# Ledger of designs, part 15: designed miniproteins, single chains, continued (2)

Each design is a single chain, and the fold is of that chain. pLDDT is the mean over its residues in the fold that is shown.

## One batch from the design tools (miniprotein)

Design m4521
Fold by ESMFold2-Fast:
Structure m4521 (fold): chain A 79 residues (1-79)
Amino acid sequence: AAVAEIKQILAAGSGLVTYNQVVDIYKKHPSDEVKELILKDVHLEPTDAQMQARVEGILGEIKAVDPEFAEEFIKKNVY
């Protein structure tokens, strides 16, 4: 299940590569349980212009699925 896959990915690693994998699963299996896991465990902190561009890419992917969720995620999980 998508929830179990995301939990395993997040337990094994962190950072933009890990978060990109989580967002790819969310895009294929959008659900409230997956949104809750993303809000709890995915935090984006761009430290430079290249990381900022990659973060914007991830945010664009979320926005394409659910714009309301993307706005909530930006407010709570992007620093």
Scores: mean pLDDT 78

Design m4522
Fold by ESMFold2-Fast:
Structure m4522 (fold): chain A 81 residues (1-81)
Amino acid sequence: MKKEFLELEMEAGAYITAVAAYSAADKKPLPEEAQKLLDEAVEKLNEAVKAAAAGNYEEAVKLAKEAVELAKKALELYKKS
């Protein structure tokens, strides 16, 4: 569980960073829907980190998986815009 959480945390962080970096490099604002998904991904990742800090790795993995999926959707919306 702990190793799985760390891998998911890194994956979610990478997608979040990629969306922000692409937006900044292109000087193009994120579409509103992509921004909402990115904000939700950050919130879920923060919740996952708090769960992991409490030793609740099962919940942390679940929340981190949700963060990865939200960040992937944000990136897909950005690429389509």
Scores: mean pLDDT 81

Design m4523
Fold by ESMFold2-Fast:
Parts: sequence; C-alpha cells; structure tokens
Structure m4523 (fold): chain A 100 residues (1-100)
Amino acid sequence: MEKIKEILEELESLPVVGPFLSLPDESETETRAKMKNPISLKEIREKVESGEIKTPEEFEELFKKMVEEYKKVYPKDSVLYKQAEEVEEEFKKLLKEKFP
C-alpha cells in the first residue's frame, strides 16, 4: 500500500499528467461517452485509499485500463495520446523501481 501511494504521488507530480488527474470536463461529453470505463488518477487514488486496491497487480490493471481508454478516444498524432504514452512509460519505470 505505501509504495503504491508513493507511485501515485510521483505520477500526480508529472508535468504531462494534467489530463489524467480527473475525468474530462462536462463540455467533453462526446469524449466521456466513448469511454466504456471512464477512470482517472483521482478514482484510482480513491480506490487505493479505500482499500479496494491492495496489490501492485490490481493497481497496474486499473492504470493500464485508464491509459487504454485515453488512447482509444484520442488520435495517435495528438498531444493527449503522446502524454498518455509518457505517463505509461513513467508508470512502468516507477512500478519496476518500487516492486522489482
């Protein structure tokens, strides 16, 4: 649990993380409608703090689902898609460092 919270804190501090901190605005209704499982780092954090996420494997699964949903709704050449890739790379690095 403690190491998962440390990974979340480091992810939430990334310069490129802004779009992933919370779900798209109400003005982005079409984007939200395209997401089958709309989730952001806020919802992941809430699940970690409530004890729904207890293992690194559960944490990784939810994070991957978040990134996959963003990659499905944004074009591959978009800034948001590239930011999703950068956040995913940093997540993999942090996960390896905390759970070798």
Scores: mean pLDDT 74

Design m4524
Fold by ESMFold2-Fast:
Structure m4524 (fold): chain A 87 residues (1-87)
Amino acid sequence: AERAREEAERAVEAARAGDGEGAAEEAREAARAGVAEAIAAGGVKGAAGAAASLAHGVAAVLAAEAGDYEGAAREARAAAEAAERAA
């Protein structure tokens, strides 16, 4: 959970610095970490958290590919938060 949030913050920092490719990559890593953390939590809450993290992670990647790096960072944070609620 903490790792996914840290990667999401890095995505925001890269976007603010004008590093679009870095922002997109960090957003993807935040989404991957969020899904992995939710799966590791296990059970029904873990499954629900993994599904939510995946949905937000996909949204983050699509936003980054569209050049919306702030939107990508927001969705990456949502993925990390879903993983934290599953724990």
Scores: mean pLDDT 69

Design m4525
Fold by ESMFold2-Fast:
Structure m4525 (fold): chain A 80 residues (1-80)
Amino acid sequence: EALENILRAAKLAAEHAKDGDFGTASMVARAAYQAAEKYGLSPEIVEHLRRGAEAARQGNGDEASKHFERAAKLIEEEIK
């Protein structure tokens, strides 16, 4: 299920960002926002995933995790 996979990716990106694995967090988030755009998720979800990926690339785990957690909450609201 595509939307559940995007949700799982957002949560996984948040965990990697918290663990200091910024490279994996950025890569997972990039895949997630590309899929979110493809499947027509709201622009707010895409923007949080993009901003989280950029924060992770800059080594800002707290900012990245916050964006990924916000994206995950929005995805959960959209698929219910």
Scores: mean pLDDT 86

Design m4526
Fold by ESMFold2-Fast:
Structure m4526 (fold): chain A 81 residues (1-81)
Amino acid sequence: SEEEALQLKNEGNELFKLGKYEEAADKYKQALELKPDFAEAHFNLGLALQKIGKSAEADKEFAIAHYLKNGKEVPDFLKEI
């Protein structure tokens, strides 16, 4: 549900605040499993991925968040891998 996705995002935020970036990324991914169009969770996942050195994956997540925030369709190439 939307409420469960929001709770998972908030749990990710607390883990991020503690410097537990890998665990934070996992919580954001769980939120996105429930709500794939959750722009804030994509953006926060990008930040967590950037902190753990996954810069290419982070850039994809930031791009997805940008498309979702602008109400635009996410290109299929950003959904691959």
Scores: mean pLDDT 86

Design m4527
Fold by ESMFold2-Fast:
Parts: C-alpha cells; sequence; structure tokens
Structure m4527 (fold): chain A 68 residues (1-68)
C-alpha cells in the first residue's frame, strides 16, 4: 500500500493526475483503511473534475473505518 501511495504522490507532483489517481486506487485496493491514500485520491478526483466520485469515496472511507 505505502509503495503505491508514494508513487502516486510523485506522479501528482509531476502533474500526472490520471496516473496518480490509478496509484492511489491501487493503494486503497491493497489497504481500504489507508486514510492518506483516500484523502489524496479525493484531491486528485476533484482536480480531474470528478467531484461526485470524490464525495462517494469520502463516505465509503468513513464506513470502512467504523467497520474496522
Amino acid sequence: AKEKYEEGIKLYKEGKLEEAKKKFEEALKLDPTYSEARRNLGRVLSELGKDEEAQRLGEEGVELQRAA
């Protein structure tokens, strides 16, 4: 999870938003409770104009943390 998250941060800093999104999604697939990856994925989705997906991701994150 951390490796994918770190790669996502590097891509985000390079302005490669779509690739950064993919890496953060991979991090969350490996660890759905990874709050840092979820937070940054939401940020990238918002910058890509996918505000609805970012909002849904936030709601799912709260539910997963309560289940853990």
Scores: mean pLDDT 72

Design m4528
Fold by ESMFold2-Fast:
Structure m4528 (fold): chain A 66 residues (1-66)
Amino acid sequence: SEELEEIARRAVELLKEKGFEPTDENVRIAAIEALKEKYGSLYGITQEEVDAVAERARELIEEEEK
């Protein structure tokens, strides 16, 4: 859970850094990039892990906008 939080926060930072709108597609792309930065590659990373990071990143973005 702590590691998921760290990766999700990095995904949000990547979205802001690139100036991309937080659409589902852009959040998923940022989640993939954050996972690559954390682990050095996507080898052994599951679709479920990508989806979990993307979902948590969406929650963090929604919390900032409220």
Scores: mean pLDDT 80

Design m4529
Fold by ESMFold2-Fast:
Structure m4529 (fold): chain A 103 residues (1-103)
Amino acid sequence: MEKVKVTTNTLVLYLRSIGVEAELGDEVSMSTLVEAVERFLEEAGVPIDHETRTVDLGFLARGSPGLRRTAEEEGITDESRRISLATLARIVVKSWEEIEKKS
């Protein structure tokens, strides 16, 4: 099972919002990370296609310029393209790391 290290306080907050008791430095499954990011996207008003497990990148970019920048840095530049929740979850966490580091 793919595991991801909890590297941001924002991720800790969203993990706790879905009932996962995690702290900085802990490891969570990729599926748990995706659930935490889904909660963030729901609060941000971003529509999720639960059947395909994808998000419209154009909708995401309009709602969060920071996420757009991080997605472009990861080579995702087509705003009309849909992005998988697993790929998006990694991009969102990286964006949170950059925001927390600069604040």
Scores: mean pLDDT 75

Design m4530
Fold by ESMFold2-Fast:
Formats: C-alpha cells, sequence, structure tokens
Structure m4530 (fold): chain A 81 residues (1-81)
C-alpha cells in the first residue's frame, strides 16, 4: 500500500540522517550514503514519480550542502537528528 511505502521511506530517511551525522567529517562517505538512499527511494517509488522526485530533490539539497560546506552540513544534520 502507499501508506506502507511512505512508512518505509520515513525509515530510510531516519537511517540516512543518522548515518550522515555519524559521517559528517567524511564528505566522500556522506555522499555515498546519500547515493545509497537515492537508489533505495527510487526503487521504492518506481511507480510513483512525484514521490520519487520529492525524495531525490531532498537528497540533492543535502549533497549540495555537504559539497559546499561540510561543517555547516554536519550542524544542520545534527539539529534534525
Amino acid sequence: SMAAKIEQAEQIARETLKRLVENADDPEKAIEILEEAKERLEALFADDPELAAAGAKTLEAAKEMILKDPEKAKKAFEENL
């Protein structure tokens, strides 16, 4: 069901955020974690392009934040953990 997919997406988001906080001092690993999350969300929402796009946009914003300022990204991720 759609509700089950949303619950799974929320769990992926929580797990991803925790891993990003733990690896904020390693931008290469943080980007790898985001790419893994993107693949998982794209697979989960393969038939739901609008939800897939929303998830991808959020992960893209996080990746840009890491690439621009890893220290600021770490603080932002910690504040949302």
Scores: mean pLDDT 80

Design m4531
Fold by ESMFold2-Fast:
Structure m4531 (fold): chain A 95 residues (1-95)
Amino acid sequence: MEEAERLASEGEIAKLNKDYEKAGEHYAKAAELLLEKEGPNITVVNLYREAGESYKKAGDLEKAIEYYKKAAEAAEKIGDKSLAKELRDEIEELK
């Protein structure tokens, strides 16, 4: 399995176990590796979004905001202005 895919799978398992801090760490690392390898794409956006959601559920609002911002930036870079706005609205709800 590709390293990023393996980390994403580990994030899913952590999420199912309600280990949201660990889920956020795995999803964030998967997104970073995929971004380095392939540049911004919808999978990178979704992985950063999952990291933000996981940190939100863990109560780490600073990291949640950080990863939602990274997801929004990736969404803008791929031309998905609607998704970028949705992610920015999510950030405002956390403040």
Scores: mean pLDDT 87

Design m4532
Fold by ESMFold2-Fast:
Structure m4532 (fold): chain A 100 residues (1-100)
Amino acid sequence: MAEVELRLEKPVRATKVEVEISGLEAPEAEVFALGADGIVGSGVLPRGQHRVVIEFEEPKEISAVRVLIRGDEGRARVTVTLHTADGTHTLEKEVEVKPQ
């Protein structure tokens, strides 16, 4: 299992958060979009997929994205794309997923 937090330098008002997990064959993951008051959205990676999408009914202020990765082992690259009125903001982080 690995836990990854991608923290933004400044909070971003996003309509959609996409998280892609590459480098693993069959990852399992839970994604949490975090605002100032805690979790503002969450998603679970569907089996056989590498991307989680969280859409908001109204734009939400996002300060960080937390990703829990299970199921597989190896080096994963987590790519977070936040969709805003101004375009997109992308964050990347590599993490080693160890067997648990």
Scores: mean pLDDT 82

Design m4533
Fold by ESMFold2-Fast:
Structure m4533 (fold): chain A 80 residues (1-80)
Amino acid sequence: SILDEALKEIKKATSADEVLSVINRAVARLVQEGLTVEQARELFNKIIEEIKKLDLPEEEKQSVIDHINGVLRTLERLAA
């Protein structure tokens, strides 16, 4: 699944850029597969919890989380 693949890659990520790459691929797949905004939100909430567990600077984690939340807001606006 998109979630299982993304979580596996995030657990191995050593930089914010690697996490962002995983997020961007997950977003592309969600859009391509036509998943709902609610399904995307549930998936990215699980991804955010995994990001919080990474051994990265707090500021870098927050930047990635803010990016995810920005993507979700954009998807919500496009669905309206």
Scores: mean pLDDT 83

Design m4534
Fold by ESMFold2-Fast:
Structure m4534 (fold): chain A 81 residues (1-81)
Amino acid sequence: AEELFRKGILAANRGDYEAAIAHFEEAIALDPRYADAWYYLGSVYYDGLGDKEKAREYFEKALALDPENRRARLGLELVEK
């Protein structure tokens, strides 16, 4: 899961959002409680694709798994504006 998560971040940094999403989804499939993978999936949908509805869903999932995740909380607040 961690290796796929890392590949997702590298893909996102290159602007390859399709590859980033695929890697984060694979990481989540192996570890559904991987809060950071849910957060970054939401971030790619929000910043890369402009899909606020999917971003909200993924940020909510990340925050539900890790209520102290400042990034997920801020991301959720951002999409709710």
Scores: mean pLDDT 80

Design m4535
Fold by ESMFold2-Fast:
Structure m4535 (fold): chain A 82 residues (1-82)
Amino acid sequence: MLEEARRELERAIAEDPENAQALLALAKVYALLGDTEEAQRYLDRAAALAGEDHPGLLYAKALLYKAQGDEEKAKELLEKAK
């Protein structure tokens, strides 16, 4: 499931490197897989395109913090994303 989603999103980004939605989705998938380095890379790319206050970016950052064990920061970002 997550592996299949990752492959499809990587293909979408290969076709359109500026697809902010696909970059955000990949960041979320990598965070859920526990690959925090790749999740951060895709988050940085998405932030450059979508802006820092985008709800999808806040949610993806929350998943990254949760994957890193920082549940307090994850909760703060999830509340802001509402």
Scores: mean pLDDT 78

Design m4536
Fold by ESMFold2-Fast:
Structure m4536 (fold): chain A 62 residues (1-62)
Amino acid sequence: SKEEAADELGEAATNKDLEKIREAARKLGGVSDEDIEALVEGIKNNDLDAASDAAIKIREAM
């Protein structure tokens, strides 16, 4: 399920579906709400550096 959740997160990020990004990130488990919101904000603002940094933190928390 973690592998499927990671795939769902990638798809949601590509589509900029903010609700789906939150849902998929929560399914991964071990991720802080702060890191999830940082990822959502980065994607929403098309800030690739911020989104990338947040994604790395989420990946490391897994």
Scores: mean pLDDT 74

Design m4537
Fold by ESMFold2-Fast:
Structure m4537 (fold): chain A 68 residues (1-68)
Amino acid sequence: MLSRAEARAELDRLVASLARAVPNMSPEEVERAVRHVEAYFRERFRDHLSPAELAALVEELRARVAAA
């Protein structure tokens, strides 16, 4: 069973990875990468997190990548 803690750890890892790559990416490449991560999160955690929890994590991912 995938927990909220596992989802949070995965989010933190992905944000760190994207933040390192963002300076070398075009805006189009960043948007494509974020969309892939959103699709991955929605598929992986759809049966383990509520839709609202999933949406909040995806929103946090976008905000943290944008701040990098």
Scores: mean pLDDT 77

Design m4538
Fold by ESMFold2-Fast:
Structure m4538 (fold): chain A 59 residues (1-59)
Amino acid sequence: MEAEERARELEKKAEQAEKSGNIDEFVKYYREAARAYLEAGDLKRAIEWGTKAVEAMQK
């Protein structure tokens, strides 16, 4: 998959894991989505999803 398509897929997985209450999985997918957006050149989305991952880890 291209980086942007991969990022969107990971974003959806993160949201689904969050809804199911699987903390370990949504933190993982938040981080992977942030990295994929960074690779795609979408710095705003990379920062947004990276921040969500960090906040989830600190609760």
Scores: mean pLDDT 76

Design m4539
Fold by ESMFold2-Fast:
Structure m4539 (fold): chain A 63 residues (1-63)
Amino acid sequence: AEDRVRAAVSALAEARLAGASRAELTALKQAHLEEMRAAGASEAALRELERAGEAVVAYVPPA
């Protein structure tokens, strides 16, 4: 779970650095959350991905 959270947050950070929009980063975060839920990730791991992922998204100005 922790390795998946780390990989998902890393992917979000890389997408942000590549110029992804806030909407694109939000969609990518949701896709990772859905994949982790389907894989049986704990509530704590899902909450951590939401928290860390939102920090990445918040760096990009809203549309």
Scores: mean pLDDT 77

Design m4540
Fold by ESMFold2-Fast:
Structure m4540 (fold): chain A 101 residues (1-101)
Amino acid sequence: SLAEEAARAARGAAEAARAAAERATTEEAREEAEEAAELAERAAEAAAAGRMEEAAELALEAAEEAAEAAKAAETAEAVAAATAAAIAAIGAATSAELAAR
């Protein structure tokens, strides 16, 4: 179902954000990536509960924090991981928005 897809996409975004935190070499990049992971996990819970508007909003916030982690990153690996987390979070927001219609 679209709700199951939205929840899975948000969990994938949380996983990507955790990977970005592990690859972060600055405290700022790690903190932003950890916040992105927490927001994406909350988006997954909202999606699983059928609260698709809330899930989309939280996933967009996760994308913003992942983008900030990419800006704070000082290595190519950390930039790539944080960028992947931001893209995954945007995908989760899109899935939740489609499920809300």
Scores: mean pLDDT 90

Design m4541
Fold by ESMFold2-Fast:
Structure m4541 (fold): chain A 69 residues (1-69)
Amino acid sequence: SMMDELLAKAKEELAAVVEEGARAGLSLEQIARRLVEVIDAFEIKDPELLEEVERFAVGLVVRREEARA
């Protein structure tokens, strides 16, 4: 479906932001700011889809923080 395709694309772009930011030596705060910018750029109007994308982004940050510990 169109929603499944949008969700998949958003998840891919968010994961790429975390990977590229980590490789560039960005802080978790800098990576989180870039994730917010990417989510905002998608202009998601469906609140359930937005919640799923935001939850995925939080999970990416948490996993990155755990990998540093």
Scores: mean pLDDT 83

Design m4542
Fold by ESMFold2-Fast:
Structure m4542 (fold): chain A 82 residues (1-82)
Amino acid sequence: ADEYLEKGKELAKQGKYDEARLYYEKAIYLDPRNVKAWEALAKFYASLGDYETALQVYENALRIDPDNEEIRAAYEKFLAEL
């Protein structure tokens, strides 16, 4: 069920960063409660050295679903790894 996430990771490995981002965004759009999709997109930006955008990805997730404890926990874990 992680088809868009896996395709995004594959495209990123090929250097097709714009396409990779679109696939991660599609996964999030189809299921905004998909914690793995938010984590994948944030880690994607972090892998490019764009930590500010990675943090904004989690902030956007919490704005869309502010009561989602799983997204909040993933955000806090990501901050601890920076």
Scores: mean pLDDT 79

Design m4543
Fold by ESMFold2-Fast:
Structure m4543 (fold): chain A 94 residues (1-94)
Amino acid sequence: KKIEEYYEKAKAAIDAFAAAYAKVGTPEEAAKIKKELLELLDEIYNGDVEKAKEALERAEKLANEAAAKANDGAVVSAAQQFIGYAKELVKEKE
């Protein structure tokens, strides 16, 4: 139940991140980052604990790098919300 709740909250945060990024970057860049973050979130959701931790590290790096490039408060906020929910999802999988 909590795993599914964190997965859905992480997905919503990725949507918010992409919407905010599209306003300061390009729609093409926003769509690419969204796709990559969703693929990593699916690896976190479907993988074992070890695979989920590896995918989380990659997702955190990608989200933080994109947020730094955007230099926008809404993008940074959405990235931190996504990372937070993804971390809670991994914790619930232990």
Scores: mean pLDDT 86

Design m4544
Fold by ESMFold2-Fast:
Structure m4544 (fold): chain A 111 residues (1-111)
Amino acid sequence: EEPLLEVRTDASDPAVNEAVGRLLQILAEARAAGLPDSFFRARLEVTSPEDAEQAVEAAREISRILQDYKAGKITLDEAIERLRELKEKTNSPAAKALVDSAIQALEEEKK
């Protein structure tokens, strides 16, 4: 099944297309692992290989943090804090959008 995450790229660089493919695969694997689609309901536009690679790295870290939270290894508040730290470490608009989506989904669970 198609992920709820919509990713667009206007770059002609094969490295961008490869990184976007890896990003979508990581998100599909997170979905298959039982993470809610709401954590990844972002619309992303990726315009450079650097932006794409930072988005891939952010998706891996988001998946890890959310899996740790769902496994009871970290609290909801700790998961949100780690995601905010991840956002501060990136300069990629696509990576920041992914992190913001995950934070919003966790904050809705807190209510």
Scores: mean pLDDT 74

Design m4545
Fold by ESMFold2-Fast:
Structure m4545 (fold): chain A 51 residues (1-51)
Amino acid sequence: EELKKKIEEFKKQLEKVRERALDMAGRPALRFSKDPEIREELEKYLEELKK
């Protein structure tokens, strides 16, 4: 499924731009508002970066 593949790729990119992703915690979620599953996974990754 495309969702699974997209999450994996996003996870890798999120690591490179972790600092920027933290500052834009709300913005990435808005991009995936149409897909709540992706949005939840994105929020989880951002939470890990904060720790």
Scores: mean pLDDT 63

Design m4546
Fold by ESMFold2-Fast:
Parts: C-alpha cells; structure tokens; sequence
Structure m4546 (fold): chain A 67 residues (1-67)
C-alpha cells in the first residue's frame, strides 16, 4: 500500500508536468525527454505488475530533471 501510494503521487506529478509542458512550446527537449522517460518507467511498472522502490526513485530523479 505504501508503494502504491508513492506510485499514485508520482503519476499525478508526471501528469501535471505533461499538462504544463503541453501549454509551453519553449520547454527544452532535454526536459521533455526526461518526462517521457519517467512516464515509460511508470508504464513498465503497470505492465509488469511490479512496483519497486528503485523504479520509483528513478522516476523521482527524472521529474527533478524535467523541472
């Protein structure tokens, strides 16, 4: 349940960043790439049915790179 809550929080953060980036054409490609990579990791966790602290940590770092 703790890992599921963390996953939901990160999914919301990624979604909000994606909305902000859609409204701003001047966001650098490096930041957009970091956000896309974060989304892929979240999707892979859903696809594999396995949420890990290591994958959640990678998503957090990618969100920081996208900010």
Amino acid sequence: SELEKRFEELSKRVTELARAFAEDPNVPEEQRKALREAFKILEEMIKNGKITPEDLERVEKLIEEAR
Scores: mean pLDDT 84

Design m4547
Fold by ESMFold2-Fast:
Structure m4547 (fold): chain A 94 residues (1-94)
Amino acid sequence: SEGKKKAMKERLDRLYETFKKYFKNDKEAQEQIDKIYERLKSLIDNNIPVEKLNKIITLIYQYISRKDFDKALEVINKTLEELDEELKRIRAEQ
């Protein structure tokens, strides 16, 4: 539902603001955080379950804290692929 998507995006916004403040003097890190944030929003737009999003956010938090942005993006991209495949499967069953 759109209401659930809004609540999840508000949680992502809070996380995004926290990391932008944490890396305020690191422009390269801020650019990577911007990319990660946009891709995390794409997970919500693709109807990720709240429990799965929470697990992904925890993992992404750990990678961002270590400046391992490539691994953060890989985790998000893999999750987007899994959600797309699940959506295709559901549509094929209808």
Scores: mean pLDDT 79

Design m4548
Fold by ESMFold2-Fast:
Structure m4548 (fold): chain A 72 residues (1-72)
Amino acid sequence: APSEEQLNAEVEYSLLVMKASVAELAGDYEEAARYYEEAARLLRESFPDDAAAQAEARELEEKARELREKAE
């Protein structure tokens, strides 16, 4: 079973992704990129041995980069 810390990280991750998605839909690309970056960092720190979580973090990092390019 996941630890309490990992469960808390999953909840925080879901909230960050939701906030990022809302900001992205609103055209707030800088804010959206920040939330995706925070979500990716959380996955890397909380699930370092989880290959799927690390892959998701990479995808979020790429998405944040694309959003920052749109913000320019």
Scores: mean pLDDT 84

Design m4549
Fold by ESMFold2-Fast:
Structure m4549 (fold): chain A 92 residues (1-92)
Amino acid sequence: GELARRAAEEALRAGLEAVKSAETRELLNKGIAAALLGIGGQFNAELGRPVEAARDALAGAELALEAAQSEEARELAERGLRLAREALEEYG
């Protein structure tokens, strides 16, 4: 479950970073959605639901990447995507 928890944590960080640089309401909404998915993924990981946590993390990281306006936001989202895919390979 640790890998899924870490993926969700990175999705939250990526979403928050995307929110900081968001130039439009559309990008802001995507960043917020990514952060909320990261929170949900962490919650699912703590409840012993690693597959759900990994799915939340993947969806969150994908939205964060779409919303990324900075190098930092993109790097965090790409890291989240990698970790989420690894978690899905392990648990799916």
Scores: mean pLDDT 86

Design m4550
Fold by ESMFold2-Fast:
Structure m4550 (fold): chain A 92 residues (1-92)
Amino acid sequence: SKLIELYSFDVNRTKILLAIVKAGEKGLSTAELAELTGLSKSTVSRHLRILEELGLVERKKDRRYVATEKAKELAPLYERLLLASGEEIPEL
């Protein structure tokens, strides 16, 4: 089940990833992501753990999350998948 979860497309996880990509080098905290997405901090933390395992985000010393180069390269694909799902690209 964990492998399926890691490689499955998830709308909320994709929104979290794209928000972090848009935030650039400053990144976003779990609290800021919860406010932006309307999700609980626990739900955001679960998605962030999966994104870290995939190598798409990195937690910095200040506890903020930044996108990896891999995530930036894949961002256009994730944007297209999100739009195809009837969702909008997150705004900061």
Scores: mean pLDDT 81

Design m4551
Fold by ESMFold2-Fast:
Structure m4551 (fold): chain A 66 residues (1-66)
Amino acid sequence: MSSKLKAMEEDREKRIKLSAELDERIAEIDATESDPAARAAARAKLVEEYTKELGVKTPVVTAPEA
């Protein structure tokens, strides 16, 4: 019982923390980067990094080789 509940609670806290941190990082990019193209690229990179850190929450079909 403890293992499953602990993992669920840790995962929830991690998501909340990462979400808040991501929002702060996006705000910093928005404040620092005036170029909309560069801003969009920076945001995309940040989202990708945080998605990877959160773990795969979406079903992923294996792609060849990479």
Scores: mean pLDDT 69

Design m4552
Fold by ESMFold2-Fast:
Structure m4552 (fold): chain A 66 residues (1-66)
Amino acid sequence: MAAELAERAGRHLVEAQQAYDNGDYEKAAKHYREAAELFRQMGHDELADSLRELAEEFEKKYKEKK
């Protein structure tokens, strides 16, 4: 169970990094939020909070685009 959640979270982190490399901050933010939720479900609240903050930073970047 926990290992499955960690694997899914890892996949979202990879997708977020690829989106960031492509300048797609909206997609990057989405995947970081998904990873944060999965880590929270595993009880890694501190890591989940860090990933949520990173997602919020990227959400701000694309929301400030015209």
Scores: mean pLDDT 79

Design m4553
Fold by ESMFold2-Fast:
Structure m4553 (fold): chain A 67 residues (1-67)
Amino acid sequence: MVEELRREARRLIEQGDAAIKAGDSETALEKAREVERIADEMDPLDPILAALFRMAAEIIKKEAKRT
């Protein structure tokens, strides 16, 4: 269900943000990759929401690379 994918993606984004704050770039990049996978699964169901999650994952990856 889209709601389950949305909840899982939000959980992973929160974990990625926490990893960035902790200086754990490796974990942050891993969580961003998992968000991208969920976005790919969501794309045929809700392409706008999928695009938003892909943008969130990209932001996490950029922040992780700066840490």
Scores: mean pLDDT 83

Design m4554
Fold by ESMFold2-Fast:
Structure m4554 (fold): chain A 58 residues (1-58)
Amino acid sequence: SLEERLAELEERAATITDPAVRARVQAELDAARADLAEGKEEAAALHLMGAEFEIELS
């Protein structure tokens, strides 16, 4: 589920030592959480993809 993916990416974000990368990932995760709270599943999925992309580039 999107909620499970959000939780997984939040755990991965907590291990990031570069504060600038962590901040960018956290912004995407915060946006995804807000979208999920509003039932905007497609928007949430795009923000989760953005967070994953930032993590993989770091």
Scores: mean pLDDT 85

Design m4555
Fold by ESMFold2-Fast:
Structure m4555 (fold): chain A 64 residues (1-64)
Amino acid sequence: SDEELKRRAEEIVKGIEEALLTLARFLGLDVEKVEKALEEKRPEMLEFIYERMKETRAAREARE
């Protein structure tokens, strides 16, 4: 279902954000600035991941 894909997209975005924050800390970047940038881009990132997931599912279903 589309609702299930949205939930999975949210989980993926959260995982990406956590990984990027960990990397930012490791590289000695300004973590607060990175967090703010991620928050501002979260809606765009969520939409992008969700659309890619929908395309991937449709492609797999079409090949079975």
Scores: mean pLDDT 82

Design m4556
Fold by ESMFold2-Fast:
Structure m4556 (fold): chain A 102 residues (1-102)
Amino acid sequence: MEKEKLREYVLSLLNEDGYFGKNGKFSALLAVAALRLLTEEGYVPKEFEEKIRKAADYVAELFKKSKTVKSYDLDGNEVEYDLTDEAQIDAAVAALREKAGL
């Protein structure tokens, strides 16, 4: 995929409408998956640095209180996210890659 298309796709995920789900609910699973995808592709646009940092900080605060967090998948379904479940994050990254055309 071209860097510009990846940038536009990730921007859509980091908007409140896509990333925070309906009614401003934050999706920790999608935040972690998007950060992993950008890191694996070797591309983090400067305009995302603050949004990604704030999302990562918020995820870290949630996991200080519990090992599992309510989150949302790409289809808006509520899921329990366990930070130690690498299979769950790998599946989310794969779903993001498919939707990004990677």
Scores: mean pLDDT 66

